# Ledger of designs, part 72: designed miniproteins, single chains, continued (4)

Each design is a single chain, and the fold is of that chain. pLDDT is the mean over its residues in the fold that is shown.

## One batch from the design tools (miniprotein)

Design m14481
Fold by ESMFold2-Fast:
Structure m14481 (fold): chain A 70 residues (1-70)
Amino acid sequence: EFTAISTAIRAQALAEGELTEDRDPLFTFVQRLAGMSLKGGTPLAVVLEELQKDLGISNATVNKAIAEVT
């Protein structure tokens, strides 16, 4: 589920220092936009790549988060 995966990405990015507490509202905003794109038919992989690029999160952090929830 996108919500579980994106929440895990947020937690991992915060733990790795790639996301700061002050940027958490920005993550929430981007996560909501990504959720709308997913509902509009955009593939999950594309939505996750867009989220990652918008927030400057590394592939290592995303892969770690996906492994945690999958």
Scores: mean pLDDT 77

Design m14482
Fold by ESMFold2-Fast:
Structure m14482 (fold): chain A 73 residues (1-73)
Amino acid sequence: MERLKELFGEEIVEYFEKKLDEAGLSPEARRLAESGLIAVANDYKAQGRELSEEEKKEIVDRVIDAAKALEAM
């Protein structure tokens, strides 16, 4: 989580943690969601893109939805 705080900030990490808890994901799916979010954050940073807080939350929601879809398979 410390790496995600540096990339997206503490507020987004708290939002992500709340969404993970609400989604009822397995510990494995939670780890995959965290890794996926970090990978996406690093990719946008490498592209020189500056994201708004709203855009960061949208990315979190997308990652959570992807993890939920994987869990349902």
Scores: mean pLDDT 79

Design m14483
Fold by ESMFold2-Fast:
Structure m14483 (fold): chain A 86 residues (1-86)
Amino acid sequence: SHMNKKKLEELKKEIKELFERIRKLVREGRLEEARKVAEEAIRKAEEAAKLAKELGDKEAELEAQIELGVAQLVLGVINLLLKKEK
């Protein structure tokens, strides 16, 4: 539907903004906050992947799955860095 296409576009924009926020927080050494933002990016990417699949948009589904994988990798790296601070 037209509304679902707009929602997918909004989710893609939100994911991009969350990745930029993670980069800023990591540069500032704010790793616990970066972790929370990375967890939100995972949730938004999962929502985008599900919505793209429901729309039958295979290109958008692949893009969202890539973004999900990147968000999961970023969270893993942040968790590793946090563990080294203990």
Scores: mean pLDDT 88

Design m14484
Fold by ESMFold2-Fast:
Structure m14484 (fold): chain A 89 residues (1-89)
Amino acid sequence: VKKVLLKEESFNVDETAVLTVEVKAPGLKRIYAVLEADINGELHQVEPPKEVEVVKKENRPSKPNTYKGTLTARAIADKNFARLYAELE
């Protein structure tokens, strides 16, 4: 299983991060989010990796499918990081 970083954003306390990605891959298994917070200079994973709901734009068997995912993440610490990954077979 291959993991590919699609998008990363850092954001401050009281901010909301919105990350949108599009993936054109026949082997796409899922898109998932990793949320981390900087607590006392160490990065801590805020919660288990969350699967991002994807919208399939094209469903014809002869063409690569396009999948669009959007994550909205709220800050929990002074400095926060949101990352979107594609998991491929």
Scores: mean pLDDT 74

Design m14485
Fold by ESMFold2-Fast:
Structure m14485 (fold): chain A 85 residues (1-85)
Amino acid sequence: MKDVETAEGLIALAEDLTKQAEEGENYEEAYKGTKEWVEKGLEYAEKAAKDPEYKEEAEELKKRAKEVLKKAEEIYEKKKKEKEE
């Protein structure tokens, strides 16, 4: 299903960008990008959840998106604190 595939792709991009932020110095831009990809991914996942056949997959994608966003926020806060000291 197009919406499931799109949501998974967007969330995977957000996961990859979060890993890059953990290793790189451009954490502010990476955090912004991760939020944008997660927001778009959640919109497609919510659309997919309206179809009973794909509801379970869509709910799993929503959980992944929220976990990625939480991890990205933790990385952003940690690196911001390190930069201040």
Scores: mean pLDDT 80

Design m14486
Fold by ESMFold2-Fast:
Structure m14486 (fold): chain A 86 residues (1-86)
Amino acid sequence: SMREEIERQAREAAAAVREAAAREGPEVLRLAEEAIRAAIELARQLAAAGRREEAIRTLALAARLAELLGLPVAEEARAALAEAEA
């Protein structure tokens, strides 16, 4: 299912970010948050272009990744996902 695929992708990405953060320090988490914010903006553009399913997938992945990493941007990603699913 889409949910299972997103969970798998988010966990793999979160593991990679955590490994990088352990080696390079907390700056990696800031870069991850910036990348997630960029993904939210791209998803909004996809939704505006009528590509709703792609926008929802992107936002669901972004929200789950941010949640797994404990990043504040998780709230923004969840709000954007709720808007796209409405």
Scores: mean pLDDT 89

Design m14487
Fold by ESMFold2-Fast:
Structure m14487 (fold): chain A 80 residues (1-80)
Amino acid sequence: TDDIIKNLSDTIELVAHNPNIKKALEILIDILKEHTNPDKDTLINALEDLKNMVEKNLSGPTGKKALDNLDNAINILKSL
């Protein structure tokens, strides 16, 4: 949905200094844009993996905001 894409796009700015996390987010956004019926469980698992990367590599307010954005994206996916 547009809300998930917006949330993930906003998160890119928060993780811009970590190229691996940024690339993973860009790939997820591309999957969401290209697929009308993506595998929800696969996307949720990918977002959970991304949360683990953020938790390990980013700290402080920026890391917390990125985690909140990823949690919001997961919750939106679960509601679909």
Scores: mean pLDDT 75

Design m14488
Fold by ESMFold2-Fast:
Structure m14488 (fold): chain A 80 residues (1-80)
Amino acid sequence: MAEVRERARRLIAEAEKAYDQGNFEEARKLAEEAEGLLREVPDDVELWTALARVYDKLGDRERAQRLLEHAAALERAARA
């Protein structure tokens, strides 16, 4: 489980770096790969929120909004 979280975090960081370098297609591909891994760590609010920020930067606001809503629901469940 820890290895999956580290891999997802790394992919999100690489996606952000690719975006900053102007490699938008690479950033999107890395974000999609990270999203697949997050299904193995569904309770990690920080990673879902970080992934949403990448999609928002890429202009995919609908996907970003869905991911933020998922993260918010997880956070509310954890605090309830």
Scores: mean pLDDT 81

Design m14489
Fold by ESMFold2-Fast:
Structure m14489 (fold): chain A 56 residues (1-56)
Amino acid sequence: MKIPESFLKLALELLKKRGVDVNSEEAGNIIREVLATDDPSIVEDARKQIEELLKK
């Protein structure tokens, strides 16, 4: 399943609302990897990490 660009946008807004710095090294690395590659495994891992950041 593809991660749409709209999901990344929403995830960034949620991270900001929860006080997570979207420019942090962790968030920046996740965003860059997802945007730079069409590899579904990397996209799925990035989604899981964003969800973990939202739970914290």
Scores: mean pLDDT 61

Design m14490
Fold by ESMFold2-Fast:
Order: structure tokens, then sequence, then C-alpha cells
Structure m14490 (fold): chain A 94 residues (1-94)
């Protein structure tokens, strides 16, 4: 389902952010905040507290924070790839 694909994307984003943080001695505060935002959005979506559209918007916001503020070019590229997939999911929702 679209919901399962969105949740999978959110979890994949959380996983690559966590991997980056674990491998980085001084991770950007923006990346830490983005991860917390994504984890919160996943929990709220799984509890039915937010809609699919609100969940996708929360993921988009977190990804844009990483793209704009991260010092790591590889992390920024992974976030851009995730954003492209998210934009495809949003198009299917509309």
Amino acid sequence: SLEERALKLGREVAEFLEKYIAATENPDSAVLFALEGIKSAIEKFEKGEISLEEFLQALLTALEVVIRNSRDPELREKAREAKRELERLRKELE
C-alpha cells in the first residue's frame, strides 16, 4: 500500500541518519533534530495521530533540513534521493 511504502521510506531515512550519527564524532545538530523529527512522525503515524499527507510533509521537512544544513555531501545526496522518492509518493496521493 501507499502507507506501507511511506512508512518504509521513513524508516530507511531514520536508518541512514542513525548510521551517519553513529559513524560521526560531532554530527550536525540539524541532523540530530531531523532524526528526532522523523522518529516522532513515524510513531504518530503508526498511532493514527497524523494523516499520511502530514507524515509525508514531516519527512519532507526533515529531509530539507539535512539537505540544507548537513556538512556531509554523501548524506546530503542520500537525503536528495529520499526526497525524490517522497515526491513520487506524494504525487500518487494527489
Scores: mean pLDDT 86

Design m14491
Fold by ESMFold2-Fast:
Structure m14491 (fold): chain A 79 residues (1-79)
Amino acid sequence: SESLFEEIDSRFTGGARAVIGSVLSKDRVTVEDLERAAELTPNTSARLSLLEAAEKLREQGKEEVTSTEAAELILEASR
């Protein structure tokens, strides 16, 4: 939903917002996309949220999800 992406934009700033926004601009987000975004993110809390989202996908046996599902996982990990 639009409110979900707005919450992400408000929670992450600067380089973290740009990296996360780039990942979430894709129709499908892979585990590798999340792990690569974590490597590019200088903010520790944002990096950990991305890695936790990637791990959650691995636990669920999913290789990819929609941008909305990825946003939800990142937001959940950041709480």
Scores: mean pLDDT 81

Design m14492
Fold by ESMFold2-Fast:
Structure m14492 (fold): chain A 103 residues (1-103)
Amino acid sequence: MTLEELREKAREAFELGKKYWKEKKYVEAAYYLGRAIGILEVLYEATGDPEIRRELLEAEIEVGVLQIYAAIKMNEKEREEMLEAYRRGYEEGRREAEEAVAA
């Protein structure tokens, strides 16, 4: 997998996260936003590219807004499920990106 293909995967994950948020599918939104952040973080660590840092910041802002929404609108169980989905997406995204960068 090329670094460009990996960056495109992060963009696809970010767009899916935004789509699921709009559809009020917050657990799926958290997973895909986590995935995008995980990939972009590893890409930024590998490249130092300021455009990748900008994309990472955009994804982090969306997660921040989702967390604020969750605090206001969600019960404890829904917030826990969302946090677990975010963590899973983040860990899987980081792993996929680390394997791609190491190849």
Scores: mean pLDDT 86

Design m14493
Fold by ESMFold2-Fast:
Structure m14493 (fold): chain A 60 residues (1-60)
Amino acid sequence: SPAVREAVIRNTAEVLRRIGDVVQAKYLDHASDEEVDRKLAAVRATQAALQAQLDALEAA
């Protein structure tokens, strides 16, 4: 459905932005392991939220 497609695109863009933050912190900013781990945790949390939203939309 169009609603599922839009949700997938928006959620994928959000995950990609957060992955970009991890790459920037680790390889360009030389951030601490703790800072990188916090950003990785945010990526994982976003992926879990994305899956829950898709499951809800597909059930509708």
Scores: mean pLDDT 82

Design m14494
Fold by ESMFold2-Fast:
Structure m14494 (fold): chain A 93 residues (1-93)
Amino acid sequence: MVKRESAIISVRSMEVDKEELLEKIREQLEKAKKEAGLKEVTLDVHPELEEEVRKILEELGIKEAAPSDEMIAELREGGAEASAALAEKARAE
């Protein structure tokens, strides 16, 4: 099914105040949910922020878009070599 209302949260900078950053994330997520109908979010954040961001998602009723542990395990078992090859190819291209 196409046109999923989804977003990616990408926060890797350690130089900003965590509390201010979490407040901005909450504000952006709430606005996206109200205006764009955001249903699903993929997290790409620093591990220290991950738990706090998940709490915000739960408060707003937004689902986290993450592959199941089963899918990750199957890909790792069958694609460990392919994963390394894809990383090399991505760097070359």
Scores: mean pLDDT 60

Design m14495
Fold by ESMFold2-Fast:
Structure m14495 (fold): chain A 91 residues (1-91)
Amino acid sequence: MMTEEELAAEALKLGIEKALADESNPELQEAARAIIAGEGVPFEKLKELFLLGVEELKKRGMEIDGLELSEVTVDGAKTLSVDIKASSLPK
């Protein structure tokens, strides 16, 4: 069964794939490539990628009950904290 943490990871993956396919948004494509390369991106671009993946999950029939995204600082580095809730999870 897919956990909420796995669902969040899948959402980010789908958002990255969708952004890379969209030639009309080169800034978002660059952010997606930076994440794949293990580089830092601005919180607003990371959030935008995540929301694209959530929309793709909704198109697949998943009901997203809640999504909270926040920027936190750990050891002087900015990172993303994610909390995603869904009422329907795949097997």
Scores: mean pLDDT 70

Design m14496
Fold by ESMFold2-Fast:
Structure m14496 (fold): chain A 71 residues (1-71)
Amino acid sequence: SAAEEAIRKVAEGIRALKAGDIETAIEYLEEANRLQPNEDVKKAIEAAKAGDIETALKLAEKGARNLLRKL
């Protein structure tokens, strides 16, 4: 499902954020938000683009949890 694929993409984005690969992280999070729009994932993208990686991680993790509830 789109929701399952979106969760997978958010997980890949979180891994990239933790690795310091911010450009790759933004790409994964944007693809996740395209597949299954989620406000926390959208805010995570904005935080990552602003260089606020701590906030981006917290929001991406929250977005993943919210997406899991829709499965």
Scores: mean pLDDT 87

Design m14497
Fold by ESMFold2-Fast:
Structure m14497 (fold): chain A 89 residues (1-89)
Amino acid sequence: LTPEERAVNDIIASELVFAAAMAGLVKPEDAKKDILGTAERYADEETLQRVKELADKMLEAIKAGNLEEARKYFREMVDLLDEAARRRI
């Protein structure tokens, strides 16, 4: 895999883990761990810190059953990671 292909695949994998958490198939904490792992690979320190804040909000929203809010936070994280990946590659 090229670095571009790996970044896209890692982001898609994070989307699948998030979808599984939304469906109750995996723990919300596992979805947070997965997206943070992706962020650690592609994000600078400022972007990583922003993703950490959004991941905490996403985790709280899933635990509270606020699925629409969880989707909003997850989309913001994906957008930040897409930007970070494009800048690095």
Scores: mean pLDDT 82

Design m14498
Fold by ESMFold2-Fast:
Structure m14498 (fold): chain A 51 residues (1-51)
Amino acid sequence: MSGGERILGGLISTFNVWRQSLLRNGDSEENKKWAENSDKSAKLFEELRDK
């Protein structure tokens, strides 16, 4: 999975940036849920990258 590591890294970075934007721009319950889901997705991709 030589190509997969680069893709996973990009996805992790994208989710982290998007999570930060959601947390900064919104105080709504929906924005919080999206930010939490993005964090969980980033962590899952980090685990996949490390395997």
Scores: mean pLDDT 70

Design m14499
Fold by ESMFold2-Fast:
Structure m14499 (fold): chain A 66 residues (1-66)
Amino acid sequence: SSAQFQKNKEQLDTLLSKLSKSDQDIVKMLEKLLKRRGLSDKQITEELLKAAQSLLQFQKAREKLR
């Protein structure tokens, strides 16, 4: 739904703000790749949300090891 798409975009923006600059750049590279492959904005947002969540979990794990 349109409402779910908007919520996913807001959640993605929140997650991106918590990521390192390098991880934000990885998400931007993935967005460009998915756009080149012809995915819809909805599909791109869902895939970027999954990627950002995974990167944030990895970042938190790295912070605990420091």
Scores: mean pLDDT 84

Design m14500
Fold by ESMFold2-Fast:
Structure m14500 (fold): chain A 70 residues (1-70)
Amino acid sequence: LTPAERAALNTVYASEEPLSQREVAEAAGTGVGNVSRLVERGLVARTRDGRIAALSSSDIAEMIIKAAES
C-alpha cells in the first residue's frame, strides 16, 4: 500500500458508519482514486448504495478462501 492508500484504509476502518468515496478521500487527505484502488484490491467493502465500509469478519474469511483457491 502507498501512504495515501494506507491513510484511506485507516479512515474507512476508523469510521463507525459507511462513507462515500469523497468523504473517505477528504478525511484521509487523499484523492478518490486511492479509495477506488482499495475497493479494486478487496481491502474494503462497497455497500449496495455505493458507500465504502470496513470488511466484516465473513467478508475477510471469503477473501482468504478465494485467495487460497487461486
Scores: mean pLDDT 74

Design m14501
Fold by ESMFold2-Fast:
Structure m14501 (fold): chain A 63 residues (1-63)
Amino acid sequence: MKQNMIDKMQKNVAAFKKTTTLSPADMAKKIAQIDAQIKQFQTAPDSSWVGQAMNIIGTMVDP
């Protein structure tokens, strides 16, 4: 379900905020990007949410 994926991504964002504090500016940029993408796919068709969810998760992993 798309809502479950959103919840998981929000949890990942919270973990990202707690574990990566060395660069506040970079952290803020990535979080803003992720939040924007989450909002975008919250209203996206169910068939397209998987790709967007994976992209959001990938953004959190990148240095």
Scores: mean pLDDT 65

Design m14502
Fold by ESMFold2-Fast:
Structure m14502 (fold): chain A 64 residues (1-64)
Amino acid sequence: SMMEQIKKLNKEIQALSDQLQSLVDHIEAHPDLSEEERAKLQQQIDELTEQIQRKALELKALIE
């Protein structure tokens, strides 16, 4: 059960990390984005970063 929880958290962290990287890549690929559009994307990055950090702490607590 713990191994399945660890696998699930790792998969969820990877998916969130992939989403975060896609947003970063999008910002870098589009230098013509408005300040408002960049701010919205940055907020999404910040929210994803916080979710990743929370899940990473949960993972750390499960490791023997």
Scores: mean pLDDT 87

Design m14503
Fold by ESMFold2-Fast:
Structure m14503 (fold): chain A 75 residues (1-75)
Amino acid sequence: MSPKEKERRGAIALSSLGLVYAANKFNESLGLPKEVDLVEYARELFEDVGFSDEEALEFVKDAVAEIQEVVRKAL
């Protein structure tokens, strides 16, 4: 896979993870339980992209700290 294509697929995966993260935060603000295990969801997303552990961590290094923590736990 080209570096550009890998970056594009990684960005799509991060966008999906961000949307689920936002939905869980919205549910928490309403006193509702989170519906999705973010760690398991992140694991599935990064396996689909084919990132190594190091590539996944490097890719999310500028993301919000909670997303970085989720990815670290997924590895």
Scores: mean pLDDT 76

Design m14504
Fold by ESMFold2-Fast:
Parts: sequence; C-alpha cells; structure tokens
Structure m14504 (fold): chain A 59 residues (1-59)
Amino acid sequence: SAAAEEAARRALEERIGERAAAQVRKMLELNGSVEGAENLAKASTPEVSEIVRKTIEEM
C-alpha cells in the first residue's frame, strides 16, 4: 500500500540518519571533524538533518 511504502521510505531515511550519527561519533573519537557530517545534513531531508544535529549536540 501507499502508506506502507511511505513508512518504508521514512524508515530508510531514519537509518541513514543513524549511520550519519555513528560516523560523527567515530570521527570525533578518531581525531576527525564534524564538517563532513554537517555537509551531509545540509544535503539531507530535515528529519535526517535533525538526527545529525542532535548527535553532534550530545557529544
């Protein structure tokens, strides 16, 4: 159904955000920077950008 397809798309977007959050954490732990994650957030949907932003703020 259309509702199931939309739910699947949103779940994928959330997973992408989770991977971005994990990458931000790893970059900070390994002497990286958050610039790459910030650029990814700017190119992503508002929902994914929000996940990245919150992860950075919680570090």
Scores: mean pLDDT 61

Design m14505
Fold by ESMFold2-Fast:
Structure m14505 (fold): chain A 85 residues (1-85)
Amino acid sequence: NLNSNEISAIKVLKEASKKIGLDKAVKYFEKALKTKSLSDASKGIYYLVLTATVEQKKIIKQYIKNSSELNKGDKIGFINLLDVP
């Protein structure tokens, strides 16, 4: 089950995914927010990491950095995840 910090992170990732037009990632994150499922959240993150271009990842990082809902540690964690080669 997603905790409150994970829910906030998934909301940010959903909005970023909408901005860059990754519809399949948006659908995974919407399902995760409804089900509170870590599995659905992980599918969304996995899809995002594998399919987002370098430029799309930059946009996602800016959404993460600009979020008031995420603490500094969570922001660093998600940014590092997007930088995995």
Scores: mean pLDDT 80

Design m14506
Fold by ESMFold2-Fast:
Structure m14506 (fold): chain A 97 residues (1-97)
Amino acid sequence: DEEIEKEILEALEYVKENPEEFAEALAQLSPASQRIALLLLKAFEIAVKKKKVVEVYKKIEAELEKVREEAIEKKLPKEEVEKKVLEVMEKILKEVE
């Protein structure tokens, strides 16, 4: 669990120190995936301030695993998966705020 917290903190610091590289990476993603990435960033920034990084990570992992299982079982197209992931991330962000 300490490894998860360290990796998340390092990722947040990398984004903060390398904003142009982060923007270039985002530009290669679909609009939905760009929003998901920004919501993930915001959720983890709040989690760091509240000292709940591991709790928030596990919540995200559990909810995204449910989306992954449904996507495999129902053979969902990428656009529907991105929409479900976006909805999950918006819900988690409201819960952690």
Scores: mean pLDDT 82

Design m14507
Fold by ESMFold2-Fast:
Structure m14507 (fold): chain A 81 residues (1-81)
Amino acid sequence: SNEDVLASIEKTLRELAKTQSPEEFLAALELLLRILGAHYDRAALEALAQTARSLLEQGVAVEDVVATTIARLRELMAASA
């Protein structure tokens, strides 16, 4: 289900936020969103990737970027049903 996929993504992103640099986290996130673009709104996912990059460049904590990303993914996945 979309809920199970989203829960798995959230767990992965939270683990990356704890173990990776912000640059490594962003690279992994951008790759994940690109893969999701095969199944969901590609333009919206590309915009989300740009939002995440901008937040990290502004010094927003990686954990807050995870929360923002998951909230937006939940909206996009619901809209695709």
Scores: mean pLDDT 85

Design m14508
Fold by ESMFold2-Fast:
Order: C-alpha cells, then structure tokens, then sequence
Structure m14508 (fold): chain A 66 residues (1-66)
C-alpha cells in the first residue's frame, strides 16, 4: 500500500539522518533537502506521518545550528 511505502521510506530517511549526523555538514544538508521533499509528498496522504517527518527535520536543523 502507499502508506506502507511511505513508512518504509521514512525509516530509510531516519537511518540516513543517523549516518549523516556522523559524516558532517554537507551530508546533513543533503539529508535535510530529502526530508523537506518527502514532507511535501507525505502531507498529501498522511498528516500524522508528516508530523514524524517534521520532528526529524527539527532534529537535523538543530544539529546544523551547532
């Protein structure tokens, strides 16, 4: 289903963010861009899942502000 695919994509992005946190600013900025695009897609189908993406975006933005 579409919802299962969106959840799997979020899990992939969460894993990528965790890896990017260790690699540095450029990789983390790329991860932020992917999350922002995914948020726009998810908002059309699942507002609750979109909130989880927003939380992940906030985490990345906080790390980039350090």
Amino acid sequence: SMMEKLREELERLEKNVAAAMKKGRVTLEAALHELQEFREEVEKYDPELAKRVEELIKKVEEKLAE
Scores: mean pLDDT 83

Design m14509
Fold by ESMFold2-Fast:
Structure m14509 (fold): chain A 81 residues (1-81)
Amino acid sequence: MEEERQRRRREEEEFDERIRRLVEDLRRRLLEAHRQGPEELERFLRQLRAVIEAARAAGPRGQRFAEAVQRAVDELLRRLE
């Protein structure tokens, strides 16, 4: 039982680390889209919205991923204004 809990905790930590890396990559891609212009940024955000909605429908891990991505997007857009 304890080994199962440690394995699940490690899996969750690995999942959180993967989300963190994906969020960092997403921030770079969002900045690149912003550099290309408002129309490209809007297109990128529309695509991200579709991915976020699909992730939310995929269950608890998908919901956590969607929330992390949405939070990162909202924070970055607030800084870019």
Scores: mean pLDDT 76

Design m14510
Fold by ESMFold2-Fast:
Parts: sequence; C-alpha cells; structure tokens
Structure m14510 (fold): chain A 94 residues (1-94)
Amino acid sequence: SGTLAPGQKQEITVPAGKKLVVHFDNDALAATVSDSSGSRDVYAGNPEVTLSGGTAALDTGAKTLTVTAGNTPLKVTLSTISGTVNYTAEVTDA
C-alpha cells in the first residue's frame, strides 16, 4: 500500500500465474504493464489492455485495477495522471 503524487512511481512485479489487485481512491490512477514483448498503458481512458504475458483491467466504478500474469512475470508501474492517489496492492493466486 502507498500514496502516489504526480511524478511518483511504484514498481510491482506480478509473478507468473499470479494476479495483482490494486484498490485506489482516485480515478487518476495509471499503470504501465510490461512483459518481454513491450508495454501498455492502463488508465480511465484506456481501461483494458492485453499483452502476450497477461491482461490488465481498470474498473473506476469498483476503484480496482487487476493485472493477471500468465506464463511469464509482468512488471507493473503505478503512477497518477493528476493529484494524489492512495492505494493498497496485493499479489494473490490468479
């Protein structure tokens, strides 16, 4: 868990076969999700992304970001588009 101000980043590794669940209080939460093939940005204007290594879905109604890693780990970089975001993050079985 933590707090993100503009320009701050938090990196989290999602191991293969695991999922990351982030609960947040501000819809300005953004994430860059990366695997060996590249990166995709997730935010309210682009809430669902698919990579070869997994998926990410941002639900502003539920205030939840879910990142699911398939057969390879994913790197997730959390940030904010504007203002301060308070969040909790948990890695669990997918």
Scores: mean pLDDT 85

Design m14511
Fold by ESMFold2-Fast:
Structure m14511 (fold): chain A 81 residues (1-81)
Amino acid sequence: MLSDEQIQELGRAVAEEIERRISDPELRERAENAFLRAMILYREGRLSPEEMIELFVRELRRAGVPEEVIEALREIMLRKA
């Protein structure tokens, strides 16, 4: 399991990438909320790291985030998780 410090570092990296890749404030907020939701369920022990990444990716697709951006975010998650 990731430590609290590792989870904070992951959150920072994901937020930074979202800010760089997504210029639409509403879509940015949806992407950030998708990450928070997945992270909370993971921290509660309800999701494995792989399931957390899958939920995040699924929510990004539902929000209409471009596949190129989703792949970049998924790579960050896989590298740091």
Scores: mean pLDDT 82

Design m14512
Fold by ESMFold2-Fast:
Structure m14512 (fold): chain A 98 residues (1-98)
Amino acid sequence: SLATPAEIEEVKRRLIEEEGLSQELVDEILALIAAGASGSRLTEEVSLRKIAEILGVDVATVREMLRTPEGRRAIIERLAKIEGLSEEELQQALEDFA
């Protein structure tokens, strides 16, 4: 599978709680990632623009990523890390366990 249920739930949590997206838009984004780009529809363009905004890339890059399982996996991994612990904060937390 493209992602585990736990990874999908983390993406949903971050998009809703960190980015303030509606449940409906989050479900559309996840469906687009799971299916890949199916064509130019207004609802798909809204989801593509939001992914591009969150990832800090252009819409063309998101469209290219959606064409491959590897690219779709990379989107999931990046979305799961949105505004969570930074690499620096994660490293600090690991040091606090020592």
Scores: mean pLDDT 69

Design m14513
Fold by ESMFold2-Fast:
Structure m14513 (fold): chain A 67 residues (1-67)
Amino acid sequence: MDEERRQQALETMRLVARNSESQPHLRSVGERARERLEEAERRGVDAETAEQLAGDTLVDRFNALSE
């Protein structure tokens, strides 16, 4: 159940990690996004937990871009 929502949240973290790799200013954001993604996949988190982690990842990126 909610597998599509879970995969979308994981893909959000993956995209932030991937897109941050080429931007030195966002390196730490990308590293945290990758770690959250790896942890979420390892633990098999549900859709709600994955969406929370994706949200945290987007907040990290937003804050880094504001500095």
Scores: mean pLDDT 80

Design m14514
Fold by ESMFold2-Fast:
Structure m14514 (fold): chain A 127 residues (1-127)
Amino acid sequence: MMRLRLTVTATPELRGLGVEIGKAAARALRETAARLGLDVEVELVVEDSPELLEEAERLAKESGGGAIVLRVESVDGEPLPSPEAQRAMAEAIARAAREVLAPVGEAEVEVEFEEHSMIIRIVVRPK
């Protein structure tokens, strides 16, 4: 069993949506892992991580909207699953986030893959 931590940091104006996106993303991650035959536990952490908050504030300033940054990382130092599994998980998270954000604005999603983590950057442009 692999333990994954999902950390969600949102700019202040999107804090409530950050919580909702975190819950939806955690569910999407668990469901996608199960479909891929992976035994994973997902820990959801909604906090103002200084590193992720700086990134979110930068993205919000550049876009003129709000931003949410999610990090998926291995808790026990195990490598993340295959690149195909990582892509499927990231796609599921992006879809879940867009569904939550659809009433608020246009969501643009970028994914960055690292050795032990995935970073999902979500920019919300006002309608």
Scores: mean pLDDT 81

Design m14515
Fold by ESMFold2-Fast:
Parts: C-alpha cells; sequence; structure tokens
Structure m14515 (fold): chain A 58 residues (1-58)
C-alpha cells in the first residue's frame, strides 16, 4: 500500500512522493535533524534549508 501511494503521489508531485515514501519506510519518524542532514547532502541544499524541510516532515 505505501509503495503504491508513494508512486501515485510522485506522479502528482515529486516532493509529495518522497514524503509518502519516507513515511511508508520509517513509520513517520520524528528525527527531523537527522533526516535534514541526509536531504541536504543529496539535494545540494544548505543545512538550514534541509533542516526546514525536515521539520515540516517531523
Amino acid sequence: TGIEEAGRAAAEHPLRGSIAAYEALTGKQRDGAGFGAVLGGNMGLSPEEAAAIAKRLA
């Protein structure tokens, strides 16, 4: 179910798909700081930008 939901969301909005996949894989974890560091490295964002996105997900 989670993978199908993530695929559908990604077709509509790539960022939404990433959020759905994150929740399906981690069960809605509250570690925004750790996730922000991973996003920053992979997306080329500054640490502050990555932290802001992670807080939105947490």
Scores: mean pLDDT 53

